# Ledger of designs, part 69: designed miniproteins, single chains, continued (5)

Each design is a single chain, and the fold is of that chain. pLDDT is the mean over its residues in the fold that is shown.

## One batch from the design tools (miniprotein)

Design m18552
Fold by ESMFold2-Fast:
Structure m18552 (fold): chain A 85 residues (1-85)
Amino acid sequence: GEATERAAEAALRAARGELSAEEAAERARRAALEGGGDEADAEAAGEGARLAAEGAAAGDAARAAGGVLRATGAALSAEIAAGGR
């Protein structure tokens, strides 16, 4: 759903070097909370977005992709648990 899309977008932009780790983490965290997640879901989504930014800074595409998947997965889990899609 929409929260998963927002978390994925934040992490993808971090992976492209378009968002700082802090901005991407905050956006992914907020998306997970808006999707009905708790603080643990928000932390996981934020850490994924930070990992994506770190991967971009290191030129490590696999690390950046891993961060995007983690942020997206955390937001998706939050939406599913809250009765989202």
Scores: mean pLDDT 84

Design m18553
Fold by ESMFold2-Fast:
Structure m18553 (fold): chain A 73 residues (1-73)
Amino acid sequence: MEEAIKLLRKAVEALNNGDFETAKEYAQKAAELAGRPELAKRLVELFDQASQGNEEAKAEAERLIGEMIEELR
């Protein structure tokens, strides 16, 4: 649980820096560790869309990461 939360926080830091590839890697690992493989797949899709300039996909990825952090507390 704690390791997944730590990875999600690193994903948020990478996202704030505009580093979508690093954010995607950390978020995917965190979702897999949390036992949520479907969420890991969804986050990869959203980050791929966000890297193409889709602001809605970026917002949705941020929302899902925030929800995961709250659920894992």
Scores: mean pLDDT 79

Design m18554
Fold by ESMFold2-Fast:
Structure m18554 (fold): chain A 77 residues (1-77)
Amino acid sequence: MLSEEEKEAIAEAVAERLGIDPEKAKQFVEAVLKATGGDVLRPDAADIAQKVGEELGFSPVLAGRAALVMMEEARRL
């Protein structure tokens, strides 16, 4: 499971890479981790992350980009 420090690092990376509000990036990361049960390496994690982004009011394009960035940052840990 990701630590609180690892979650914060991913949220900061998502905010920086997408140019979005850090609080929204944190909400996105926390919601994705809740929806995936913390397993961001599962095959459907990117699809779940995109849906979570859309539910949080991101455009479909932004939600897809946020999902990819989150998966890339999580795989580096």
Scores: mean pLDDT 80

Design m18555
Fold by ESMFold2-Fast:
Structure m18555 (fold): chain A 62 residues (1-62)
Amino acid sequence: MREAAILDVAGRVLEAASTLDPKALEGAIETYEEAARVYEQNGDHEFAERLRKRAEELRKKL
């Protein structure tokens, strides 16, 4: 569970950086998808779904 929370925070930092660097946008998407996978594996389906939805929204900006 702790690892998923760290990835969630890292994804948010990369998302903020994406306003200045388009490469950070891809990093944010990948990090959110990885965090969602870890949350789902731990049974936190609600958090996993939230992060997958966020990653999908960011993909539409690419």
Scores: mean pLDDT 78

Design m18556
Fold by ESMFold2-Fast:
Structure m18556 (fold): chain A 64 residues (1-64)
Amino acid sequence: SVMEKAQKMLKEGLLEAVDAGVEVMRKALAEGKSRKEAQELALKVIKEKVDEIKKEVAEFLKSA
């Protein structure tokens, strides 16, 4: 049960991270950035959000 909740938190958080990255890429491309620059910006945002989600899941597992 605790592991299933942690898995759900991680999966939902990863989807949100990807959505945020897609939005950043879309905005960068609309501003005339190259695909490479837009991708690098998107990956940076995804990484930052993934690191935050990992921290939240670790905290949940320690408190449960």
Scores: mean pLDDT 85

Design m18557
Fold by ESMFold2-Fast:
Structure m18557 (fold): chain A 85 residues (1-85)
Amino acid sequence: SSLPEETVKFFEETGTPITIKILNGESVLDIVKEIVKEYPELSKEQLLLLTQYAIAVKYSIENNESLSKEELEEEAKKVLEELEK
C-alpha cells in the first residue's frame, strides 16, 4: 500500500488532469468518484487530501479566492459524505 505522502505527491504531480476536469465543468464530486474508481486502494485520508486539492483549484479558478485549510477540509468532508451514503 502507498503511504499518504506518496499518494499526495502523485496527485500533486497529476494536478493538471484535475485542473483540466474543473475547467471542463466537471464537479468536484464527479472528479472524486472517478478517482475512487481508478484508485480503489486510496484511504479516506488520501481521498480527503485529493478532494481538498480539487476544491482549492476550483475556488482559485472560479472566484479568484483561496479557502483556508480548515474550510477546505470541511468542504471536502461534505463531498466525501455524499459518496459514503
Scores: mean pLDDT 72

Design m18559
Fold by ESMFold2-Fast:
Structure m18559 (fold): chain A 58 residues (1-58)
Amino acid sequence: SEKEIKEVGKKAGELALEGKLEEAEKLVKDFYDKTKDEEKAIEASEYALRYGTEKLEK
C-alpha cells in the first residue's frame, strides 16, 4: 500500500543519511521482492532518495 511505500522509503532514506547505504538499498530491494511491484519499489526508492537528498542538502 501507499503507507508501506512511504514507510520503506523514509526508513531507507534515514539509513542512507546515516551512511548505511547498503542497508538502505537492501531495505528497498526486500520491499520489491516482497511486493513484486516494480512501480512500488521505484516509488519507495524515489522517496528514500528525495528524503535523503533534501535532508543532506537542506
Scores: mean pLDDT 76

Design m18560
Fold by ESMFold2-Fast:
Structure m18560 (fold): chain A 74 residues (1-74)
Amino acid sequence: MSPRLEAALERLRREVEKLLEELRASPEQRETARTVLDQVEEWARQLEAQKGVDYAVAVLEATLPGLLELVRRM
């Protein structure tokens, strides 16, 4: 995984963890979010391999609002 994608994923994880803290998420909700983040990381890694780092980063950044909404719905 490229350093640029790693940085984008780290930013995504920070935003999700910040939201979980603000929502006072339960241990179960935090575990669900962690599972989703791990799946997103694997997906992003596959996108980089298939389409390159710029595309993978752009797609990951575009999914952030939707992922944050998913976390809010938990």
Scores: mean pLDDT 81

Design m18561
Fold by ESMFold2-Fast:
Structure m18561 (fold): chain A 85 residues (1-85)
Amino acid sequence: SPTPVQITQQSFDDFVSDMKNSIQNDPRLTQQQQNDLISRIDTISSQTQQQMRQYQQNGDQQGYRQVAIDGVSQMVTMINDARVG
């Protein structure tokens, strides 16, 4: 059976950092677009981390995993829309 992918606070934080670095190094984006995307990522990641903390406190591992995935999906969609639009 495949090893389940573990979603942790650290892996979420690492993903957010990698996304910000990708945006800052993207020559297709203006400085204003980079700043706007990073600001939005900070907002989404902050909200996601608060929800993850709530699920962790309640012992809801499935809710913890789902909210992390949803937060990642929101950030990925936002970045892709900016890069292709």
Scores: mean pLDDT 80

Design m18562
Fold by ESMFold2-Fast:
Structure m18562 (fold): chain A 71 residues (1-71)
Amino acid sequence: MEKLRKEAMKLAEEAKRLKEEGKKLLEEGRITEGVGLLLRAIGLEVDAVLLLEKAGLSREEAWKLVSELTK
């Protein structure tokens, strides 16, 4: 299950990067592009939660962990 946890961590890190870039684009007035990146980040966070659930975490624990990693 270590492999699933590592993949989930990589997805969470990418989601954090996309959230930061999307927020920057929104602040620059590039609304469509900024929203697009934020939606992609949410998709990656969901995928990370699903991988952590497969690794044996409850949905609540998986979501909490991903939320902390993507702050």
Scores: mean pLDDT 83

Design m18563
Fold by ESMFold2-Fast:
Structure m18563 (fold): chain A 91 residues (1-91)
Amino acid sequence: SPLVAAQVRMAKVIVEEGEEEGVPFSRIGHAIQILADAFAEVRAAHPDASLAELVALAMDRAIERLRAEYPDDERLLRAMERARERLRAEL
């Protein structure tokens, strides 16, 4: 499924960028869970959107939520911003 492939790709990029920034694995896992929830929500709101559009909307929503929950986790937020830029370039 293209949707499953997109979610797996998003998770993989977040793991790679999170590990590069030295984010604890438990925090990376929580970020992936927040992204999965955001992706489900944006897909429900935009059923006809392209995969690129769904990924962009999900990343924006996930980063907003992570900034609210972990405002002082600069490494996590930087990792998520780099993941968003990388996914945008790939799609």
Scores: mean pLDDT 90

Design m18564
Fold by ESMFold2-Fast:
Structure m18564 (fold): chain A 97 residues (1-97)
Amino acid sequence: LNERLVEIAKRAAAGDPEAQRLLDNYAIGLVLRAVGEGFDAVLIAPEVDKTPLGPLARAIRDILGDRAHVVKPEEVPEAGLIAFARSDDLADVRPVP
């Protein structure tokens, strides 16, 4: 995980609105890249809300809506905490860097 991303996510979790705005913009960029590569869904582990990535996962869920799926790590181990996937093949995943 990018140390700068973790720092921004921690600041957003602490209530910093500028950090949340940066995280929201980062989420939009991630979704646009994923969609450009053929991914139209995201897989999120339930435990992500216990990590600094919670705010990032929520921002991505807000963008993708019904295409955001909460999955147990045991179901798709290669997804990690957050990964982009295809709605027609949820096993074809690209983990968030």
Scores: mean pLDDT 74

Design m18565
Fold by ESMFold2-Fast:
Structure m18565 (fold): chain A 66 residues (1-66)
Amino acid sequence: SMADYEEALRLIEEAREAAEAGDYKTAARHLHEAEKLAQTLSPEQREEVLREIERVEREAVRLVTE
């Protein structure tokens, strides 16, 4: 549903903020919940959510490895 899509994007944004604060456990939890919601979405919305999850994961790796 559209509400699940919006919730997934909200969780991804909260994961990004958690990662920036150094709280990688909370970030991982939020990304996991967003990925679960993505499985219930249309293929188009799922692709967008998974792309945003990958972006946050890449940003988190940069913070840890730099």
Scores: mean pLDDT 82

Design m18566
Fold by ESMFold2-Fast:
Structure m18566 (fold): chain A 56 residues (1-56)
Amino acid sequence: GPGENALKAAELALKTGDKALAAAALHGSRQVLENGGSEEDRKNAEKALELAEKAL
């Protein structure tokens, strides 16, 4: 789901130092949290947000 996609992007951004990917993961995670996805998508998005902020 969208939360899983954001989490994968954030993890990859941390590994590669890709700041554009980190920004995309940050944006995607915020959209999931604001639009009220499933509980699993929300948890993945919260984790993605933390990792994306670290990658930026």
Scores: mean pLDDT 83

Design m18567
Fold by ESMFold2-Fast:
Structure m18567 (fold): chain A 74 residues (1-74)
Amino acid sequence: HMTKEEILEEAKRLRDEVRALLPHMSPELRAQAETLLKGIDIFIENLDKLTLEQAEYLLGQFRAAVDWLRAQLA
């Protein structure tokens, strides 16, 4: 399982990936991506308050959301 340091690094990587995809999005898709970015920022800010299991679960949800965004652009 991931450490909290690894979770933080992966969350930052996902955030950077979403930011890089923003210029290629429709206005509707961009609104969803901006909501996701806000969620990731709140997650990073509150990571110390989460259990490792909670953090891994939420990171998995963010990964799924980013994968979905990429699929919309394919």
Scores: mean pLDDT 88

Design m18568
Fold by ESMFold2-Fast:
Structure m18568 (fold): chain A 59 residues (1-59)
Amino acid sequence: SAGDLIEKGLAAASAGRLELGIELLKRAGATPEVARESAELASQGRGREAYEMALKDAE
């Protein structure tokens, strides 16, 4: 599901695997811009904001 891909993408970004996180978020349906911004937020420890942003855009 999109939610599973978002969780995996944000977890990857939080672990320092930013490009993997972005790719997974794009596969969840996020635009490239939202995927990058969400991954960057997650890498900064702002996981809740990252999840909310990705979920709104992903489909």
Scores: mean pLDDT 83

Design m18569
Fold by ESMFold2-Fast:
Structure m18569 (fold): chain A 55 residues (1-55)
Amino acid sequence: MMSPEELRAFLRREWADWSPEVVRANAAELAAAPDMSPEHRALVAEVAAEHLARA
């Protein structure tokens, strides 16, 4: 199980070079995962918002 800190770092690295459109699509897919905890869903939304704010 990935820690919230590890997930945050992973998403920041993964999305660094992606377009805002691709980041939105990927964030939506991750948030829709039925086995994802509410804490992890919130973190995905947070990192996506940080990235999209730069667009």
Scores: mean pLDDT 76

Design m18570
Fold by ESMFold2-Fast:
Structure m18570 (fold): chain A 63 residues (1-63)
Amino acid sequence: MSEEELLAEAREIAQRALDLFPNLTAEQVALVAAIELMRRYGIPAERAFRLGLEAAKEILAAK
């Protein structure tokens, strides 16, 4: 799976997390997205958290 595809998945996970818990910080949303990416695709924790944080910041900036 490409970096772009993983980032798109992270953004969907981040949006769902914020829909359920609108007061989550970027770091908390990033952690949720990272855990789901690791669970679904088995990617390393460092990469998963980096992608999750990027997605979380993008989603929160769009609000």
Scores: mean pLDDT 82

Design m18571
Fold by ESMFold2-Fast:
Structure m18571 (fold): chain A 103 residues (1-103)
Amino acid sequence: MEEAERALQEGKYEEAVKLAKEAIDKNPNDARAWYLLGRAYLKLGKYDEAIEAFEKAVKIDPSRYVELAEAYLKRGDEEKAKEYAQKALEINPDDPRAKQLLE
């Protein structure tokens, strides 16, 4: 897991995808690994894959909607982005990322 996060931080997005998938293979209920996979796909411009990974993550841990909102926005789905940004604010009203998505 730490290696996957390091790869993401270093801009090694394809390596981060591989490492996140390895973590998911060992534990399919690891929400953190699914969020990391989604973030790596976002950086690669693979928005549909990012959305799928984030949807898996929020199903396991419903506390983190802001990444899913960002993925929908990047895909051009402003309605879904706003919907999930509002859900993120219900959990953390002071979330600056979620507030920015709603303008």
Scores: mean pLDDT 83

Design m18572
Fold by ESMFold2-Fast:
Structure m18572 (fold): chain A 56 residues (1-56)
Amino acid sequence: SEEERRKRLDEIDRLGARAVLQGLDPETVRKAVQEAIEKGYDVELARKLLEEALAS
């Protein structure tokens, strides 16, 4: 549903903002967020991509 997609988008945005605050490069965050959105607002994919980038 549109409501569910909005909720997922808000969560992805929150994960990205947190990653920036944790010191991740903003361009890296933008790429991870964009990929998650393109994959159907996949919150778990966003979390995985951001965590992997932070571990690097």
Scores: mean pLDDT 85

Design m18573
Fold by ESMFold2-Fast:
Formats: sequence, C-alpha cells, structure tokens
Structure m18573 (fold): chain A 90 residues (1-90)
Amino acid sequence: MDYDAEIQRVEERLKEAEKAGDKEGVANAYFELGHLYGAQGRLDEAAEYFKKAAEIYDELGDRGNALTARRLAEWAEKDYPPLLVPLPRD
C-alpha cells in the first residue's frame, strides 16, 4: 500500500490550490491528507490536517464540512480504532 505516494499527490494539489487562491481546494486537500495520515495510523498528523480543513471550511461558510472535519479530528485525537464510526460526542 503506497500511502506516501498518495500523500505526495495531495500535497502537490494543495500547492496548486494555494497558488490559485482556491480556498475550497486547499480545504479539500487538507481533508484528504487527514484521511491518508489516519489510514497510516498517524493520528496526530491526521487530527492536525482535519483541524486545518475545518478552519478553512468555516472561513468559506461550509458549516457541514467544517463540522465533519472537527469531529474527525476529535476522533483521531482519541485514538479510536478504524472500525468505529467517528462520533466524538452523543
């Protein structure tokens, strides 16, 4: 499984989105990086990227994606196993 190659591709898309001023593309790239780092078990990095995505989604007024990203960050910080559906609070 080549998560490192996928991370590099997303990082290149992130750089392109930043150069273009595409805030939605930047947020989407951070969200994808969160998932890729999470899949590697690198939960601290996953949480950081989900938080970055949430901040930009909030700036864009995308409340749904911002909430989803925040919940995924909380899940990653709690080291929940991949078999659990992310639901930090109920």
Scores: mean pLDDT 77

Design m18574
Fold by ESMFold2-Fast:
Structure m18574 (fold): chain A 64 residues (1-64)
Amino acid sequence: MSAGTRRLARFIEAASGEDVSGWSLREQIEYMLSRGNSAEEILAVAELVGVDPALVREILAELL
């Protein structure tokens, strides 16, 4: 979890300029949704950076 969450934070920083490195996975996903990313886009990025897609699906189900 921890390593994938750090890679997702770096992806968000590169894409948006926002430093989310101290944020939880849930907070990072909430941020991506607030920026207009779809659930499908978030799942694709999570898989790319090595975050567990099942965990991301659980968080998305709670937020949507």
Scores: mean pLDDT 81

Design m18575
Fold by ESMFold2-Fast:
Structure m18575 (fold): chain A 96 residues (1-96)
Amino acid sequence: MLSLEEIKEAVVEAAASVSPELAEILRELLENAESVAEVVRALAEALLAAGASPLDVTRVSFTLMAAIIAAERGELSREELREIVEAAIAEALARA
């Protein structure tokens, strides 16, 4: 099962693979995140700042929450979570 720190690291790695600038914003927002809900909020705020549409931000936020729940159940690895979130971020920013 993933720790909060492992989730933060996976999400930053996903963002960095798509946009180094997004990853820098996200690292700052994640510094004070103490829960999964705060991690999801940090990614949503970073994506909105990067110009992603509210619809795409909603989709990415839902995807991240679902992936975290699956990982907590042992049904998803850290790497699979990173790959799923990376694909969602890439799609959102391609339309930004």
Scores: mean pLDDT 86

Design m18576
Fold by ESMFold2-Fast:
Structure m18576 (fold): chain A 59 residues (1-59)
Amino acid sequence: MTPEEFARRIANAIKAAYPSDEEAIKALERVLEHYRRTLDPETFEKVEAELKKIIEELK
């Protein structure tokens, strides 16, 4: 699984779990902060790019 595919799967799971776009955005931002601390910088950069794109689409 690529970092981009991983990010899309996480985002889809969050969107399915949360009843509103506002709550989904908050959850995605928390997930992004968690991965910033746990992933290597190169992998995180790719995950962050995809998650930020999805967050912008929900705004």
Scores: mean pLDDT 80

Design m18577
Fold by ESMFold2-Fast:
Structure m18577 (fold): chain A 108 residues (1-108)
Amino acid sequence: MEEEKKELIDELRQLAVELNDLIYDVEHGKISLEEARERLRQIADRLETVLERAKKLGFPDEVIELLQEALDVLRQAIDDPNASKEEIVAALQRARDLLTRAIELLEK
């Protein structure tokens, strides 16, 4: 459980970094909107797996709620075919901030 908790925190940190990198790439026009959506789908799928593991490990309800909200925000952006670049960036920023809060609660 302690080793599993550390692995889960490391995965959350990696997801937060990937969200920040994706925000940068999208804002600076470094990738297409379709490439951004594909990376977003991959991040959302990994976050869902992390959320399922967090629930099984008995993580605090506050952490589970933050991870669920982050996943819901990302999934809404993926499911909206009319989502603008600005709306995708806003969703990524919200998810990143939620993941950062979850990590802080898990660490201290």
Scores: mean pLDDT 85

Design m18578
Fold by ESMFold2-Fast:
Structure m18578 (fold): chain A 57 residues (1-57)
Amino acid sequence: MEEAKKYLEEAKEALERGDYERALSFIGHAIKLDPSNKEAVELATEAARRLLEARRP
């Protein structure tokens, strides 16, 4: 769980900072490395929802 978990940890930190696009990028890398990772899928859903709510330019 080295690389995938590391990307998910970075994604969680990005979500804490409000960097939703960066969080989604990290989550995408984690899913590419471990497609069965349920945590990555859940975080992707939350990050996408928050990004839409933020309505970034």
Scores: mean pLDDT 76

Design m18579
Fold by ESMFold2-Fast:
Structure m18579 (fold): chain A 62 residues (1-62)
Amino acid sequence: KKELIRNSARLAARYAMDQGKTEEEAREVARKAILNTAKSLGIKLTDEEIDRIVDEVLEELR
């Protein structure tokens, strides 16, 4: 269930970095992907949970 959210964040962050965006910009793109995917799945995430997923995804891309 959380795999779809994590995968969408990873794809969005990777795409942003491939376009030469900064890590800060990649974080924002990942956050938006998480919110959009969670909304589509009817899942409520806290800001803390969203930030954790963003951090995990960016760590994986380093």
Scores: mean pLDDT 80

Design m18580
Fold by ESMFold2-Fast:
Structure m18580 (fold): chain A 65 residues (1-65)
Amino acid sequence: SDVKDAYELALDLKEAGASPEEIAKKLREIAEKSDPKSKEVILKAAELAEQGKVEEAIKLLKEAA
């Protein structure tokens, strides 16, 4: 699913040492290509990542996938 793809991307980026801003940007990019329902969840995760709440963003995506 689009949400699962977003979860895996966010996890990989975090493990690679990407900044919260970079993770948020990449999540917004995947959201633009996602179905409307997945887009809502992914954009919420992007907002959490932008606030520095990367663990909460990843948890949200994992629970929604």
Scores: mean pLDDT 85

Design m18581
Fold by ESMFold2-Fast:
Structure m18581 (fold): chain A 100 residues (1-100)
Amino acid sequence: HMSLEEARELVREIAEEVYAEFEKEHPDMTEAQRKRLRAFLDALEGRLIEALETGKDIFGNPVESLLEAAEHILKLAEQYGDEETVRLARRFLERLKERL
């Protein structure tokens, strides 16, 4: 199973890939939009690593892998987030699946 250090490195690499893809798809992105995207990805990284360290998501549901943590975040985004949040969480999950 993946070490916490390996998970941190992988999550960071995926966050940078997602950021680069969004910049390429939206080259007219404003500075405010770039800051929001970076803040979202930073928060996502933090939530994923915290879930791995504790073995639980923010509601106390058990999490046994990085993939499960990402799937839980996507479900939360679909229930409580806006469309942009869902798109970002979904893209992150798809890139994560490609790397596992």
Scores: mean pLDDT 81

Design m18582
Fold by ESMFold2-Fast:
Structure m18582 (fold): chain A 59 residues (1-59)
Amino acid sequence: SKEELIEQAKKDLEIGKELLKQGNRTGARVAFAEALKLAEQAGDEELVKEAREGLEKAR
């Protein structure tokens, strides 16, 4: 469902942020890329924006 996609995208976004704090940029990129994919499938523009910003910060 859309709600499940949003929930998973938010979890992957939080994982990406935590990996960035740890200096794991490669892992953060993977997490943010998955969050972006799920956010796009859900049609959630705010989560798409946050995931893209995460990808920029992760390289």
Scores: mean pLDDT 87

Design m18583
Fold by ESMFold2-Fast:
Structure m18583 (fold): chain A 104 residues (1-104)
Amino acid sequence: GVDAMRERVARRFGLSVEELEARLREILGRIDTSTPVGQLVRAVVTYFLTGEHVDVEGTPETNELLRLVIRGDFESAVALIMEHTPLDEEDARLVVELMAELTK
C-alpha cells in the first residue's frame, strides 16, 4: 500500500515520513498544472499524501516520462520534469522516485 511505498522513499532520501510529507506539500504548492507533466506530477504527489488515485490524460510527454522511469533512466526523467514544471533538481528527483515505486 501507499504507506509502505512512502516509508521506502523516505528511507531512500534520509527523511522521516513526516519530513517527506512536508516536502510533498511544498511541491504541491509550487507545481504548475497547466502542463500535462505538471498534472501527472500533481497526481503522483497527491496519491502519496492522501492515497487517492487521480486520473491524468496520457500525452506523448507523460508517456515518455513514464517510459524513462520504467527503464531506470532517472536523469532523463528528472530533466523532463524540470523542463515542464517549476521544480528544482532535488524535488524532480523525489518525484521520479515516487513514480518508480508506482511502476514496480
Scores: mean pLDDT 85

Design m18585
Fold by ESMFold2-Fast:
Formats: sequence, structure tokens, C-alpha cells
Structure m18585 (fold): chain A 84 residues (1-84)
Amino acid sequence: MEARLAELLVGMIEAVRAGDLERARELAEELARLAAEEAAREYPDLDEEAVYRETLERLYALIEKLAELSDEELDAVIAATRAR
């Protein structure tokens, strides 16, 4: 699961790098849903929908910040995320 979450995160950043903000948002929604499902399995007392909403809001904020970065800065973020 962690490997899939990392793959989705890299894909989201690559979509921002390509200027495809629609794809970046779609990948953020998939990432947020999978992260919320995993969190709810590990911590049954968590509200899965609340975790999804909070994660999605944070990812959308991240997309907005990433869109302000240069291509070189985005390439560095992608490399760092893949090295994880």
C-alpha cells in the first residue's frame, strides 16, 4: 500500500510538472481515498470520510504550491519523492 501511495504522489507531482492540473487533482483524490482507507484499517476509531476530506484539502493546497515552483524545483521534488 505505501508503494502505491508513493506512486500516486509522484504521479500527482509529475502532472503538475506537465501543467495538467486536472490530472493532478484526480490523482490527489485517489491518493486521499487510499490513505483514508489505510488509516481507518490501522485506527478503527478514525472517521474515514474526515481523514479523506482533510487529506484531500492538504493535497489540493500542495498542488497549488507545486504549481508556483519552477520546472527544476519540481524535478527535484519528484526525485526526492521517488527516493523515499
Scores: mean pLDDT 81

Design m18586
Fold by ESMFold2-Fast:
Structure m18586 (fold): chain A 72 residues (1-72)
Amino acid sequence: GLEELKEKVEKAAKEAKEFLEKKGKKKLAEEVEKYTKEKLEEIETTNLGAQGTLKALNDVLEYIKKKVEEAK
């Protein structure tokens, strides 16, 4: 469900932060963490409905994956 997807986003953000910090990209790690935190807060405070929430959470996941791939 949506809660499982939210947990997946939070886990991806944590793993991305650890990976980027180990790569010496501390500023990028902070930017990804800030973006993820702000977007999760927006999703929680904005009544997007189930489909809107699903799309927004997937968009955050794609952002995190893109930043990790760019750092490899």
Scores: mean pLDDT 82

Design m18587
Fold by ESMFold2-Fast:
Structure m18587 (fold): chain A 58 residues (1-58)
Amino acid sequence: MVEELREQAIEYGVLSGMSREEAERVVDEAIAAAPPGASPEEIRRLMSEAIDRAIDER
């Protein structure tokens, strides 16, 4: 399930003007930071938050 959420987050980043490579890195970093027992919803939120932060940093 994380794989599907990861793909959605990457697409969100790309549609927001990021390169696919950048979006993948940001999403992977967010997933790595997620606690072991995180629900799919929590992981999705973390990925979305990471993308938003990366876009704001640009």
Scores: mean pLDDT 78

Design m18588
Fold by ESMFold2-Fast:
Structure m18588 (fold): chain A 65 residues (1-65)
Amino acid sequence: VEELIAQLSSPSPHARLTAAYRLGQLGDPRAYPALRASTDPRVRAAGALPMVAQGDPRAQEVLAA
């Protein structure tokens, strides 16, 4: 989880999107502040989509940030 959170700050867009999606799939609450802090709306969407599929109510906070 910590390594995926670090990858959200990667200069590679592909690495950031992949990390966000994996963090959303894991549903670890430690990841939510990092996902919400992302300035890239595509990164937030990538993290929020699997959270929505899992019924996580925090998905809207990640997507809207």
Scores: mean pLDDT 73

